# Ledger of designs, part 70: designed miniproteins, single chains, continued (5)

Each design is a single chain, and the fold is of that chain. pLDDT is the mean over its residues in the fold that is shown.

## One batch from the design tools (miniprotein)

Design m18419
Fold by ESMFold2-Fast:
Structure m18419 (fold): chain A 80 residues (1-80)
Amino acid sequence: SLAEILVKTIEELKTLSAEEARELVEKTRKELIEKYPELKEFIDDFANELLKIAEIKEKDPKKGDEEAELLKKIIEDALK
């Protein structure tokens, strides 16, 4: 499902360097837009939030992880 892909992307981002995280985000953005073109605006917003988290993680890894966990919870709660 879309939600499983989003959660997986957040979890993978937490294990990567900021540069690797940015590459993952751009790859995921492209794949999701191809699969769900009607959700392009949502996918772009999600990708931008992940890029922001990657930037935070580069400066403060703990804060980056906290922001990633918060986004993951928001996505999981939206699936109910």
Scores: mean pLDDT 83

Design m18420
Fold by ESMFold2-Fast:
Structure m18420 (fold): chain A 95 residues (1-95)
Amino acid sequence: SSTLALIKDLLDPNATGTVKEILGEEEVDGHKLPLALVQFNGSGETAKAYITEDEELAKELAAKHPDKLFVLGKPEVGAEVKVVGGGVPGLSEQM
């Protein structure tokens, strides 16, 4: 399934993607972060991800919010981003 392809991509510690669309900003643990639609270069699948240029913040938030996806990069359409961690929203943690 496309979901399994996305999960496999996100489990790669070198997983990268491209920002396709900026959807807005959302607050996570008191931090306002851009939310974007990201296409992952391995699978070609898309997912919603929070973008930050602060790697330590991304790692902290990913550890606290396994239901959310965090990527490191610029919140700009066409920018390349690196997966930091988290999960796919709405999927079981026991994948």
Scores: mean pLDDT 75

Design m18421
Fold by ESMFold2-Fast:
Structure m18421 (fold): chain A 71 residues (1-71)
Amino acid sequence: SALARLERAIAAARAARDEASLERAKQMAVLEIQSLDLPEEVKQEYVARIAAARSAEELVAILEELRRRLE
């Protein structure tokens, strides 16, 4: 399910230890958001926020917020 894939992206973000793993986690998150049944403006908002995230903690917070919105 889309929620299970988003949970995988959150797990990848939590596991990020360096710039390369953070970038991979961001790429996973963007692909999952683009696959969700959400208005395009909401997808663009979250994609921009993910791109701007400077740490694993920021990325996790963004994805957890999105997950709560989908529940």
Scores: mean pLDDT 84

Design m18422
Fold by ESMFold2-Fast:
Structure m18422 (fold): chain A 89 residues (1-89)
Amino acid sequence: MEAEIRELEARLAEAVRARDAEAATEAAKRLFELLAEARGEREALLEVARFGARLALENPELAAELSGISVEEVLEQARARLAAVEAAE
């Protein structure tokens, strides 16, 4: 599990840097499934939210493409998600 989670996190980060929306979506789905199985659904949601928000802040154009919203809205939502994840800890 842990090796697979690390590989998927690396793949998701690489897909976002490469601006590959399809690869990023697939990696994110698989990462959530493995995290939910290994650590429980709540922890999986927090981990994916944190990781996704960080990547969205680093690659807002790709995040906008994946979510169908504007780049400005992506940045606002990503900052809100990071704050919410930190508060939920």
Scores: mean pLDDT 72

Design m18423
Fold by ESMFold2-Fast:
Structure m18423 (fold): chain A 68 residues (1-68)
Amino acid sequence: APKITLIQLDENTVEVKTSADGTLIVDGKKIKINAGSVTLSRLDAINSRVEVDGKVFDLNKDAEVVVK
């Protein structure tokens, strides 16, 4: 399964890392993601989903949260 990680960078900013190319869905907007990372506001991240390889992941439930 593709691995999705949320990395808290500061109080308002998170990095979303994926092991595979996919689509980030934030407040009804679709953003293409390549394997790697995208930086989001914390509020956007908790209300977003990632679709990778036909599977949908809820970022507030299915992602590993890491504090840097």
Scores: mean pLDDT 68

Design m18424
Fold by ESMFold2-Fast:
Structure m18424 (fold): chain A 58 residues (1-58)
Amino acid sequence: GPIEEILKEAEEMLKKNVPLDEIAKKVQNLARKYKLSDDEQAELTHKLVKLKEEIEKK
């Protein structure tokens, strides 16, 4: 679904060491493009934070 597609894009950007500000802008733009609900945006934000923490631990 849209959340999984956005998270895949964010993960690839994180792995390429793209600045976090740029990743945040891309994620926000994609959330708007896919017309995510408030609940879906909250889920995306939660999963993105978790993904970032997992990558930072390496």
Scores: mean pLDDT 79

Design m18425
Fold by ESMFold2-Fast:
Structure m18425 (fold): chain A 90 residues (1-90)
Amino acid sequence: VKKLLEEIKSKDLNTRLKAVDEASKLKDKKERLEVLKEALKSEDVETRAKAAYLLGVSKDEEARKLAKEVAETSPDEKARLAARAGLEEA
């Protein structure tokens, strides 16, 4: 978890996107949610959008609730669209 949290804060976009993808594959729901929540706070639109989408496609109720909140309330239109797309896929 700590390594993924550090990678999400990397200034390299590819490192951030890879960390978000790896986070979605974590077996522990709490750890997965923690890393994806951190990615939603990224200053980078692409990292936030990917995290929002992965929260939406998650089978975890808490992750899907966060994706719904992002889709309804986020000031970032790309993150809102990604969250909605993820929720629709699942």
Scores: mean pLDDT 79

Design m18426
Fold by ESMFold2-Fast:
Formats: structure tokens, C-alpha cells, sequence
Structure m18426 (fold): chain A 81 residues (1-81)
């Protein structure tokens, strides 16, 4: 959906800004996990998709890995649209 694409693009922009400002990966994870839960609660992604995405974010070792995960998800969603 266009709403999911817009939400993911906004999350990516937020993560890019946090990386540029030197925000620790754990703080970036907390923010991103909160946004993924919001997407699930709004019905923009399924509970299963949210759980899988959150697991990938928790396993990430850096802000750059978090960014890569979100970019991959955005491309997946765009291909399905």
C-alpha cells in the first residue's frame, strides 16, 4: 500500500538522520521497533511480518544494518504493489 511505503520511507529517513547524529544502535533499535509495532497496530503489516521484521532489527549490530533491513523491506513492499 502507499501508506506502508510512505511509513517505511519516513522510518528510513529517521534512521539516516540518527546515524548522521551518532545515535547509538540500541536507541535506533528502540525507535524502529516502536514504529514497526505501530505499523502492525494500524494493520499496515501482519503480526507475522511485524515479528519477522522486529527479529531482524533486534539481530542488527549497527545503525547501518538497521538501515539495510528497512531498505530491503521497502523494495519488497514496492515489488508487491
Amino acid sequence: SSELIEALEKMIAGVEKMIAEGVPAEVIKTAVLSEIRALRDEGLISEEEADELMARIRAAKSGEEILAILREKLEEVKRRS
Scores: mean pLDDT 88

Design m18427
Fold by ESMFold2-Fast:
Structure m18427 (fold): chain A 95 residues (1-95)
Amino acid sequence: MEEKKKKIEELYKAGLQALKDGDFEAAEKQIDKLIELGKQAFKEGDYETAKEAFEKAIELAKELLKHSEDVIRAVGLVLRAIGEELDLELALKKE
C-alpha cells in the first residue's frame, strides 16, 4: 500500500515534468499508469490509494487537454479517470 502511494507521487511528478517539457506522449503514459495503479488498488480494496491515483490522473489529464494536439485522446483520459473515481465512490456507498 505505501509502495503504491510513492508510485502515485512519482508518476504524478513525472507527468507534470513531461507537460512542462512539452512531452505530451510521456505525460499521457504517466496518466495511463496512474489509472492502472488506481484500478489495481481498487481491486485490492485500497480505496484511499485508488482515489489518490484517480484524482492525480484527472489533474494531469485536464492539464494535458490545454496543450494536447490530440484533444479526443486527452478528453478520453479525463473521462476514464473521472469514471473510475465515480465507480469507486459508488462502491464505497454500497455499504
Scores: mean pLDDT 75

Design m18428
Fold by ESMFold2-Fast:
Structure m18428 (fold): chain A 111 residues (1-111)
Amino acid sequence: ARADELAATLDAREAIERIAEEGGVTEEQYKELKELLERAEAYAAEHPTRFMTVILPGELDAEELAQVEALLEDARAHDRILLGLAAADNPVAREAARRFNEVAREVLERL
């Protein structure tokens, strides 16, 4: 399930609203994601072939972490927009989400 969610391109707006409704994020994370989403949506409107990938919060196993790292590399290589969330209790997943948010900021700021 989680591996499929990490690999799938989701409607970022719907995904973020669903996660917020379920209490999966802090208010600070929600605000940051909203700001990144607005910038990503503005960019996607100018570049309709660009993809946004949403990374859901939670614990990542070794396989999911490898997929997350591959998505980060792909986003950098292809100027894709990637939105990340901090995982609550897993420091490795939290660091991975933080790195994805940095990539999203870099891509959006470069463009």
Scores: mean pLDDT 65

Design m18429
Fold by ESMFold2-Fast:
Structure m18429 (fold): chain A 84 residues (1-84)
Amino acid sequence: MDAEKAHLVAAGRQAIADAREWMANHDLSEEERARVEEALAAVEAAIDKVAAATSRAEFEAAAAELLAAVGALQAVLAEILAKQ
């Protein structure tokens, strides 16, 4: 489990880093920036929950939340890109 937790935490942090790099290379409206920051905050919260999991059941639940949060972040970025 610890190696699996480390892997998911690293993947989540990479998703945040990629999104922040994308934001730095694109001119976003105030509203678009706020939407991405909300999605980033959700990913950060999910990473913390994965890191804090002490049982397999907690880990599986936290992992599902992290995957959902990353998916939501990717959807927001795709919607913004499609409108530009």
Scores: mean pLDDT 85

Design m18430
Fold by ESMFold2-Fast:
Structure m18430 (fold): chain A 87 residues (1-87)
Amino acid sequence: SALEERVRELEQKYAEEIKKKLEEYRDLISPNVSDETIRESILMYILLEKGDDDGFFDLVDWRMERLGASAEQRAHARAVAQELIAE
């Protein structure tokens, strides 16, 4: 899908920074939290720090889709995320 392709592009663009941050944070976080979950959180942080709001919204949307959220739930989450970043 176009959404998945955009998220994959973001993962590739920031791959080195994500890897470095994962190595820094892995030992500080519970071993019950997967590396994949930590990588997603790191990417969200990077996108916010860089002001890549569109990338942040795409990542949240795709994550929610993988968790079984409906199109309506994902649209609502995108609206909430946009409000949080606007301030």
Scores: mean pLDDT 80

Design m18431
Fold by ESMFold2-Fast:
Structure m18431 (fold): chain A 78 residues (1-78)
Amino acid sequence: SSLEEKRDQLIQYYQDVMHLDRDDAESVVDSMISLLESLAKERGWSLQELSDRLLGSPDPVAQLLGQLLREIDRQRRS
């Protein structure tokens, strides 16, 4: 699925750029998603609003996170 593809892209980024092993990269990605969902709830932002903010960033991690959150939002609406 596109959700799995976007998650794998972010995991691959942490492996290639940050030199994490796959288990550590998966843990970082899953923790980051949980933290961002919690932040969105605290701020009263939708996942779509958070995704749009992240996609507006020049940071490649923010771009990949924004794409992943967009797919999570789409899956939850289906």
Scores: mean pLDDT 84

Design m18432
Fold by ESMFold2-Fast:
Structure m18432 (fold): chain A 105 residues (1-105)
Amino acid sequence: SLKEEVQKLVDELLELAKKLSNPTLQQIAEVAAEGVRAALEGNITKAIGHILRLIGMILDHSSDPTLVKVAELGLKAVMAVMKGDYETAKKYLKELKELVKEYLA
């Protein structure tokens, strides 16, 4: 199912995040993945918490277009899952995963 594909992308993103040398990028990717996981589990309070963290990261790193883009993709993926839009969530998670891969040493 699309929901299972989204869950697999979350697991893959978390494994990729562990390989990142940039600690800020790693943290943003982890918060995004954990936010999607919380939304998939129906834990709305936890999902909203991760949304607020991603918004804070966008504000804190507004001068870094890569960090902003990663956080924005994460935010959009979490919100898509909360809406039950797994097709849109899959799209944003795939884009996020490919962007993160560009920073693997």
Scores: mean pLDDT 89

Design m18433
Fold by ESMFold2-Fast:
Structure m18433 (fold): chain A 86 residues (1-86)
Amino acid sequence: MSLEEESQAYKEAVEKAYEENPEVVEEALKAKAAGDSEKYVEAVKKFTEAVKKQIKEIVKDPELAEKLIKYVEDSAEKEIAEAKAA
């Protein structure tokens, strides 16, 4: 399985999560611009759950879905850690 295929499925999941949860994305951007780490962290958590849901709906291969979900969770933990350190 290629990194390109995993990357494309991830992009589709993120795009659909963005379309279905524009308020969460807007809150994350506003919180980041305002330096509100607590609100940014909460928005990142909500958006991460939305992306995980879309991965489960879009990705029919359960092994690939689990790998992408783990990648999304690890990426979110890194973003949260960096936001708290700022």
Scores: mean pLDDT 77

Design m18434
Fold by ESMFold2-Fast:
Structure m18434 (fold): chain A 94 residues (1-94)
Amino acid sequence: SDEALKEQAIAEAKEAGIKNPETLANAVLAIKNKDYKKLLEYIKELEKAGDIETAEQLKKNVALLEAKEKKLPVEEIKKLTAEDGEKIIKEKAK
């Protein structure tokens, strides 16, 4: 279930020393469920908390997932940025 996956993700994030483990776990679950509106909310929460690095990693991960789904070459995947992911999230959150 999504609740069990969230609890596991929170536990793993805490063990890894992540600053905002619950918000990160919620964001990861939103990505899994393609809930881009919720994902955008969690990213904004991380940014407000000053956890800019985690927010940028989440944005970049969205760009990487979309590129892998489209089977882009490794050289194109290497060029992807957090800004690319942010554009994808904002468009899909509409």
Scores: mean pLDDT 83

Design m18435
Fold by ESMFold2-Fast:
Structure m18435 (fold): chain A 95 residues (1-95)
Amino acid sequence: ALAERRERLERETEELLKELEKDKELLEKIVNEALEAVKPEAEELKDENSFEKRAELLYRAIELFKKLAEEAGLENAVRIAELVREMLRLEEEAL
C-alpha cells in the first residue's frame, strides 16, 4: 500500500516536471533561491544523523519553494511541492 502510493506520487511528479520544461530556467532559479535560504541550517546539519532534524529542514525548504512557485505563477511547481511533501511524509511513516 505505501509502496503503491509512493509510486503514484513519483509518477505524478515526473509528469508535472515534463510540463515545466518550457519554464525550466525560472524553475531552476526558484529551486536555487529556496536552497540558498536554507543553506546555513543545512551546513549545521551536514553531520547530523537524526532523520527528524533533517526532515524538518527539508519541509522548510519545500514550503519556501512552494511560496516562490506561487509568487511566480507556476501552478505545476506548487503541485510538485505538495507531492514531494507527501513523499517525505511517507518516508517518515516507513521508519
Scores: mean pLDDT 76

Design m18436
Fold by ESMFold2-Fast:
Structure m18436 (fold): chain A 101 residues (1-101)
Amino acid sequence: MVDVEKEIELLFDEDPETVVKAARTLGEIGEKDNVDIIKALFEAIVRYPDNVEVRVAAVEAIGKIGTKSEGVLESLKYLAENDKSEEVRKAAEEALKKMEA
């Protein structure tokens, strides 16, 4: 059983492995109406500018959750076009494809 509030809190952990696991768990749960999950996932991307694994996991979770708001779509498009990591750009492109399809 998963405690969603606890998983959101774990996205703010200082251990990157903990953040990756929390992001993947929240993506699997797929709560589209929980704005706090989406905000926390974008915050993880910002807090870990040099950790590709965290940033990819957060982007993939956002895509899997599939919350279609103008702000979410614009942020994913920005990452797909501008992120320094090819892996993060590809993850954002795949997230957009899943949400736009």
Scores: mean pLDDT 83

Design m18437
Fold by ESMFold2-Fast:
Structure m18437 (fold): chain A 67 residues (1-67)
Amino acid sequence: GAEEAIELLERRLTLRVTQGHAVDSALAREIVRLIEEGGDEERIRRLLLEMGFSEEEADEIVRLARE
């Protein structure tokens, strides 16, 4: 569900910060909002890819966001 998707997203973002990568906090907040609201899966996926996640990571987060 949404909580599991957000938890995975937060873990991945924490790992990126730890590895020295910059994270767009405004984009991250928008993705979390869309997941919580049950928003458009295509838009969520596109924003995850824009953040630099792989297609596999984006697909897993979107999959977990489904009820």
Scores: mean pLDDT 81

Design m18438
Fold by ESMFold2-Fast:
Structure m18438 (fold): chain A 97 residues (1-97)
Amino acid sequence: IDDEIDDGIALIAVAVTKLAIERGDYESAVEFAKRIAERFKEQGRVDAATRVLVESARLLKEAGHTELAKELIDYGLELFKDNPEAVKRLEEVRKEL
């Protein structure tokens, strides 16, 4: 309902994930992104959740960790399997990995 707050929190979450990746803490980056996406899903904030997963996966791929990027997208596909719009977005990103 408040897209501006959701966008701000999603951007902060992506920034934290990027910092973990830059430190070489890939496992913590993956776990953090999954946790934030799960919290957004619990609040009905599907777009914010998918954004965190998508942007975090792209950052992992850029860091050379394509398998971890795929893990995040596959996690999102299972988490949002009942949401056709989210599944469509995640499948498109998976093709780019």
Scores: mean pLDDT 82

Design m18439
Fold by ESMFold2-Fast:
Structure m18439 (fold): chain A 95 residues (1-95)
Amino acid sequence: SASLERQLKAALETVEQQIKAAKELLEKAKKDKSYLPKAKRQVRIAELNIENAETLLKSAEPQLPEEVVKEYREKIEEARKEVEKLKEEIKELEE
């Protein structure tokens, strides 16, 4: 339904904003390590919201066209790859 599609869009927009915030905090952490705990927390928040988006998509699958489901699965997978890259960059800064 249009309502479920709007909810999925909003959930992914939230994830994108949280990933952006994590990237900004990580750039600050490169200059000042006191930002590192904040960057780690923001990455964790993004990861939890990706999990929420995955749960929403699974619940919405029977009500959505197959092509829409595939599109949102791909966007969620891209977000997970971005979060994994941020986790790797954080580990490098901790070394």
Scores: mean pLDDT 88

Design m18440
Fold by ESMFold2-Fast:
Structure m18440 (fold): chain A 70 residues (1-70)
Amino acid sequence: PRTPLHEAAENGDLAAVRRILASPELVAAVDAEGVPILAARDAEGRTALDLARAAGHDEIAALLEGYGRA
């Protein structure tokens, strides 16, 4: 299912992405299958990072990629 992170990444809402990543409760949130929000896939099998890359939101893509490696 789509998460708030998917919506923010697709729409280029950098402020919303930063808020989600800065919130321990939201980062610790999992989807209905127990998958972390950062790894959650939408109906097309895309993560929030995939959506940011596809939409050309380079700053959001870099932030999500850096978070996964920090």
Scores: mean pLDDT 71

Design m18441
Fold by ESMFold2-Fast:
Structure m18441 (fold): chain A 61 residues (1-61)
Amino acid sequence: SEMEKKLQDLLKRAIERLEPGDTLEQARKVVQELAKEMGLDLTESQITLIAALALHERRKK
């Protein structure tokens, strides 16, 4: 679906903008700003989940 593609793009962009030392709170702010830029209306739970996933992936790099 188009929504799934946008969520995957959001996750990818979040991973690239995060630093390994960032906190979950900082990651949530990045996801919130990216979602706003992309016109995505996400719940707080969705923002937290995407932020946690992005931070986890960024720390592997």
Scores: mean pLDDT 85

Design m18442
Fold by ESMFold2-Fast:
Structure m18442 (fold): chain A 69 residues (1-69)
Amino acid sequence: DKIEKLKKFREEIIKNSDADAKEIAELAKKYGLTDDEEAEKIAKAKSDEEIREELQNVLEKVFSENLVG
């Protein structure tokens, strides 16, 4: 269940409230929220801003798939 993985991901972020965008991206991959293509985009990101943008896209996709699919 992607929602359950998202919940655990959020709990881990709360536990590590000072985590950098890159660390948050690694956690998203650990919980299976990113696919290989999304992980590559995050790895190619040149700044924390770009990493946050890609993470937002991943989270939006997970929510969309579970609300309408």
Scores: mean pLDDT 69

Design m18443
Fold by ESMFold2-Fast:
Structure m18443 (fold): chain A 71 residues (1-71)
Amino acid sequence: SSELFSELLKQIANAIKNKDYETAKKLLEEAKSILSPQEQRLLAGLAKEELLKEDNPDEELLKLTEELMSL
């Protein structure tokens, strides 16, 4: 659902801004069971854009976004 997508994106963006990469990873993993592959790709792309605004982006989280974007 569009509402679930928007809420997950907001939570992931907030986690990234707070350097809480563990929460961001957990939310992306949860998205795999809730969202369609197309929605997962879109969410991962937007999360990656947010993560790339960081000075030292988390490498594991970057890898996870790349994996989801390749679905």
Scores: mean pLDDT 84

Design m18444
Fold by ESMFold2-Fast:
Structure m18444 (fold): chain A 75 residues (1-75)
Amino acid sequence: SMDQMQEIGQRMVNSYQNQDWDGMIDSIRRFGDMFPQYRDYLDRVITQMRTANDRQRRGLMTQVLIMFQNIYDDT
């Protein structure tokens, strides 16, 4: 539902602001569960985040947040 999508988006924003990488990974998994067409891309992002440094993680999270915002554009 749209409410679930807004909830996932808010969780991703909160995880990004708090540098909560585990929370971000969980949110990305939920995003992929709702949009299977993006799952392959999102699974690669999760894999990259697990071996990435903090700077690389921020970049990957920014890319996912931008993608999610472009899809849902509730701002």
Scores: mean pLDDT 80

Design m18445
Fold by ESMFold2-Fast:
Structure m18445 (fold): chain A 74 residues (1-74)
Amino acid sequence: MPTREEVILMATGSIEVAGAQFMLDRNLLTDEELQALRDRLKEIRKELAEKLGEDHPIVKRIDETIKKLEEALA
């Protein structure tokens, strides 16, 4: 059962992922903005992985979003 702090952290991560996916789906970002968003998500991923563990669903979701951003930059 998640703690209150874990729920807030998961909600924050989910909102950030949803925002990134929304912008990707609508092709709203330049290459520079895509790089900045990727780097921001990597920082959030590090914090979530440390607190919730590498196998947590939200950590896996952020990893998938970072992968999509890297593919958009390729």
Scores: mean pLDDT 75

Design m18446
Fold by ESMFold2-Fast:
Structure m18446 (fold): chain A 70 residues (1-70)
Amino acid sequence: SDEKLKELAEKVMEVINKYHNGEITPEEAIKKLKEIKEEVLNDESIPEEDKKAMVEYLDKLIKELEEEKK
């Protein structure tokens, strides 16, 4: 549902904000984003098109943080 997609987007924003505020490491942020990605992929209530968009967004963020970890 749209509400579920919004909740997942808010979780992503929370992770990014905590990372930018220095509350979590890049490694912890990557772990949390991967957990959100698993939630997206396993949630049958989210339309496939919205899953693809969210997964692409999460994959981009994960790659950016993996570069920061190096």
Scores: mean pLDDT 82

Design m18447
Fold by ESMFold2-Fast:
Structure m18447 (fold): chain A 62 residues (1-62)
Amino acid sequence: SASVEEALDLANALVGKKVYSLAAATKDLNTPGLDPAKSPTKLVYASKKLLDAAEELDREVA
């Protein structure tokens, strides 16, 4: 949906340092009490970090 697309774009803007870490993103996603209904932005943010980490690893490790 447009909402999800906009949230992903905002998450990318918030990650100004372009810092990504698979461990950090995984920790955020596995944080107890992370509820998509209550913390949709946190879920999107963690997902964006995972996406960035996977993309960079694929480019460098390949």
Scores: mean pLDDT 55

Design m18448
Fold by ESMFold2-Fast:
Structure m18448 (fold): chain A 89 residues (1-89)
Amino acid sequence: ELAEKAKEKVEELTKKAIESEEASKYLGEAYDLAIRAADELSVEDAQKLLDHASRLFSEAARKVDGNPVKTSAAAILSAGATGEGIRLK
């Protein structure tokens, strides 16, 4: 199950990124875009935001561990539920 492993790696990457200001900024921007994409009902706009978020997330991973989490935008959106809690309202 891809979501489970993505979540675990996102948490590990986030811990390391917090120590690195540069990586932390990329993670924050990527996560924000992923959440915005989840709220965007239009497929085209959602895909644009997810693509951008995926790139930023990959950059953050590269800054910390040299690609510990190289995932697609879809995988990032799936894992992004950890921060917002899509079901938790």
Scores: mean pLDDT 54

Design m18449
Fold by ESMFold2-Fast:
Structure m18449 (fold): chain A 76 residues (1-76)
Amino acid sequence: EPVPQSVQEYIDILIKKLREAKERSTDPVVQRILDEAIKGLEELLKDPNATMSDAASLYTAYAIRAMAESEEPFVL
């Protein structure tokens, strides 16, 4: 279990999890939602005022949306 030492490390971990989730999904709607989430986190990496809470909130919102809109069984 990685222990993030910075907001940037935490965002990198979340991006990796989203990329892995996208690879597991065969649903193009879910893949698009996860791609949008990855882009959102990449933009957050550019913000020096970004917090771990901001990253977690963005990740959670997109994860819930992906699971809710999945036509096939999908767990993040």
Scores: mean pLDDT 77

Design m18450
Fold by ESMFold2-Fast:
Parts: structure tokens; C-alpha cells; sequence
Structure m18450 (fold): chain A 66 residues (1-66)
């Protein structure tokens, strides 16, 4: 579904943000966190609140490591 696609992108963006933070890449952390929140919100709009929560958590984890 479209929600599943956005959920997958949110998770991937959050993971990239975490990896960027671990590498000291501040800009990559910002981009990954922003994309994770954006795609998580799109998943929520598609009726998948669980995917939205996952996207938010991914972004929070990325920020905590930066």
C-alpha cells in the first residue's frame, strides 16, 4: 500500500540519519531526520498511525545520537 511505502521510506531515512550522526555528519543527520518525519506523516495520512509513530521514533533516535 502507499502507507507501507511511506513507512519503509521513513524507516530508511531514520536509519540514514543515525548513520550520519555516528559519522559526525550533521547535515546528513538533519536530512535523515527531516525525511523520516515527512514520510512518517505521509504514512499517517494514508491511515497508518503505526508507521507515523515509527517515523517519529526514528527521527528522535537520530537526534539523540547527534
Amino acid sequence: SEGDEYAARAGEAGRRGVEAAEAGDREGLKQGSTEALKYGEEARKAGDDGSYAAGVRGAQDALALG
Scores: mean pLDDT 74

Design m18451
Fold by ESMFold2-Fast:
Structure m18451 (fold): chain A 94 residues (1-94)
Amino acid sequence: STEEKIEKIQEVVEKTIRYAVENKILDVSEINEKVEEEMKKAGITDPILIQIAILGVIEALEAMINEKKSVEEAIEIAKKKIKEMIKKIEEKKK
């Protein structure tokens, strides 16, 4: 269920973005650790999917800092990017 995988990853990314904003975390290593932990808790251990989640969080935080996007707008940017990247990977496996 690719749709269920996308939804779980999007939930992890949203949770991590909100956590980073609340705790003022911009350190890439701390973001990586948080994403890896939350992805593993969601039952996702694929290193490619974990990297996609990390990239989604980083892009959202960059949009907030550089483009002055709101938290909600940044989350939507991240969710869209995750969906697009996972679909491209799935197309290559078929």
Scores: mean pLDDT 83

Design m18452
Fold by ESMFold2-Fast:
Structure m18452 (fold): chain A 72 residues (1-72)
Amino acid sequence: DSKFEELLAQLKALGTPLAEEAVRLAKELKKLGETEEAIQLAGLVYHALKNGKYDLAREIIEDARKKIEELK
């Protein structure tokens, strides 16, 4: 949907490896039917990166990876 795609575009615009990883994981969550989790991940990582909180963004991404592995 439009809100999810807008968040992915905002992440891509940051041009960082962490933002690209968040885009990849959010798309995987949405593919697994976890749409709300995908939107939450994209938003949380975007706000963390926008505020220079790289360690927080990395932690959010790591937690999302664990959740995806549990869903497979």
Scores: mean pLDDT 84

Design m18453
Fold by ESMFold2-Fast:
Structure m18453 (fold): chain A 74 residues (1-74)
Amino acid sequence: STTEAALAEVVAVLAEMNAAMKGKSLAEQIEILEKARERIAAILERHGLPAWRDQLLAELDRKIAELRAQLEAE
């Protein structure tokens, strides 16, 4: 199904993202999250899942905002 295919692709991106962020600076973590966000947006757009896209992108945007706030506070 479209949902199962999208889930598998999104899970793979999130796993790569989480592995890539370990031991990275705040600036590097932000870059990794922004790239993961673009990949996830493209996957969910291709599969026609806008509600799920909006929910996942909101979660990633929250995390990016948190890291940006930490970086700006330094």
Scores: mean pLDDT 86

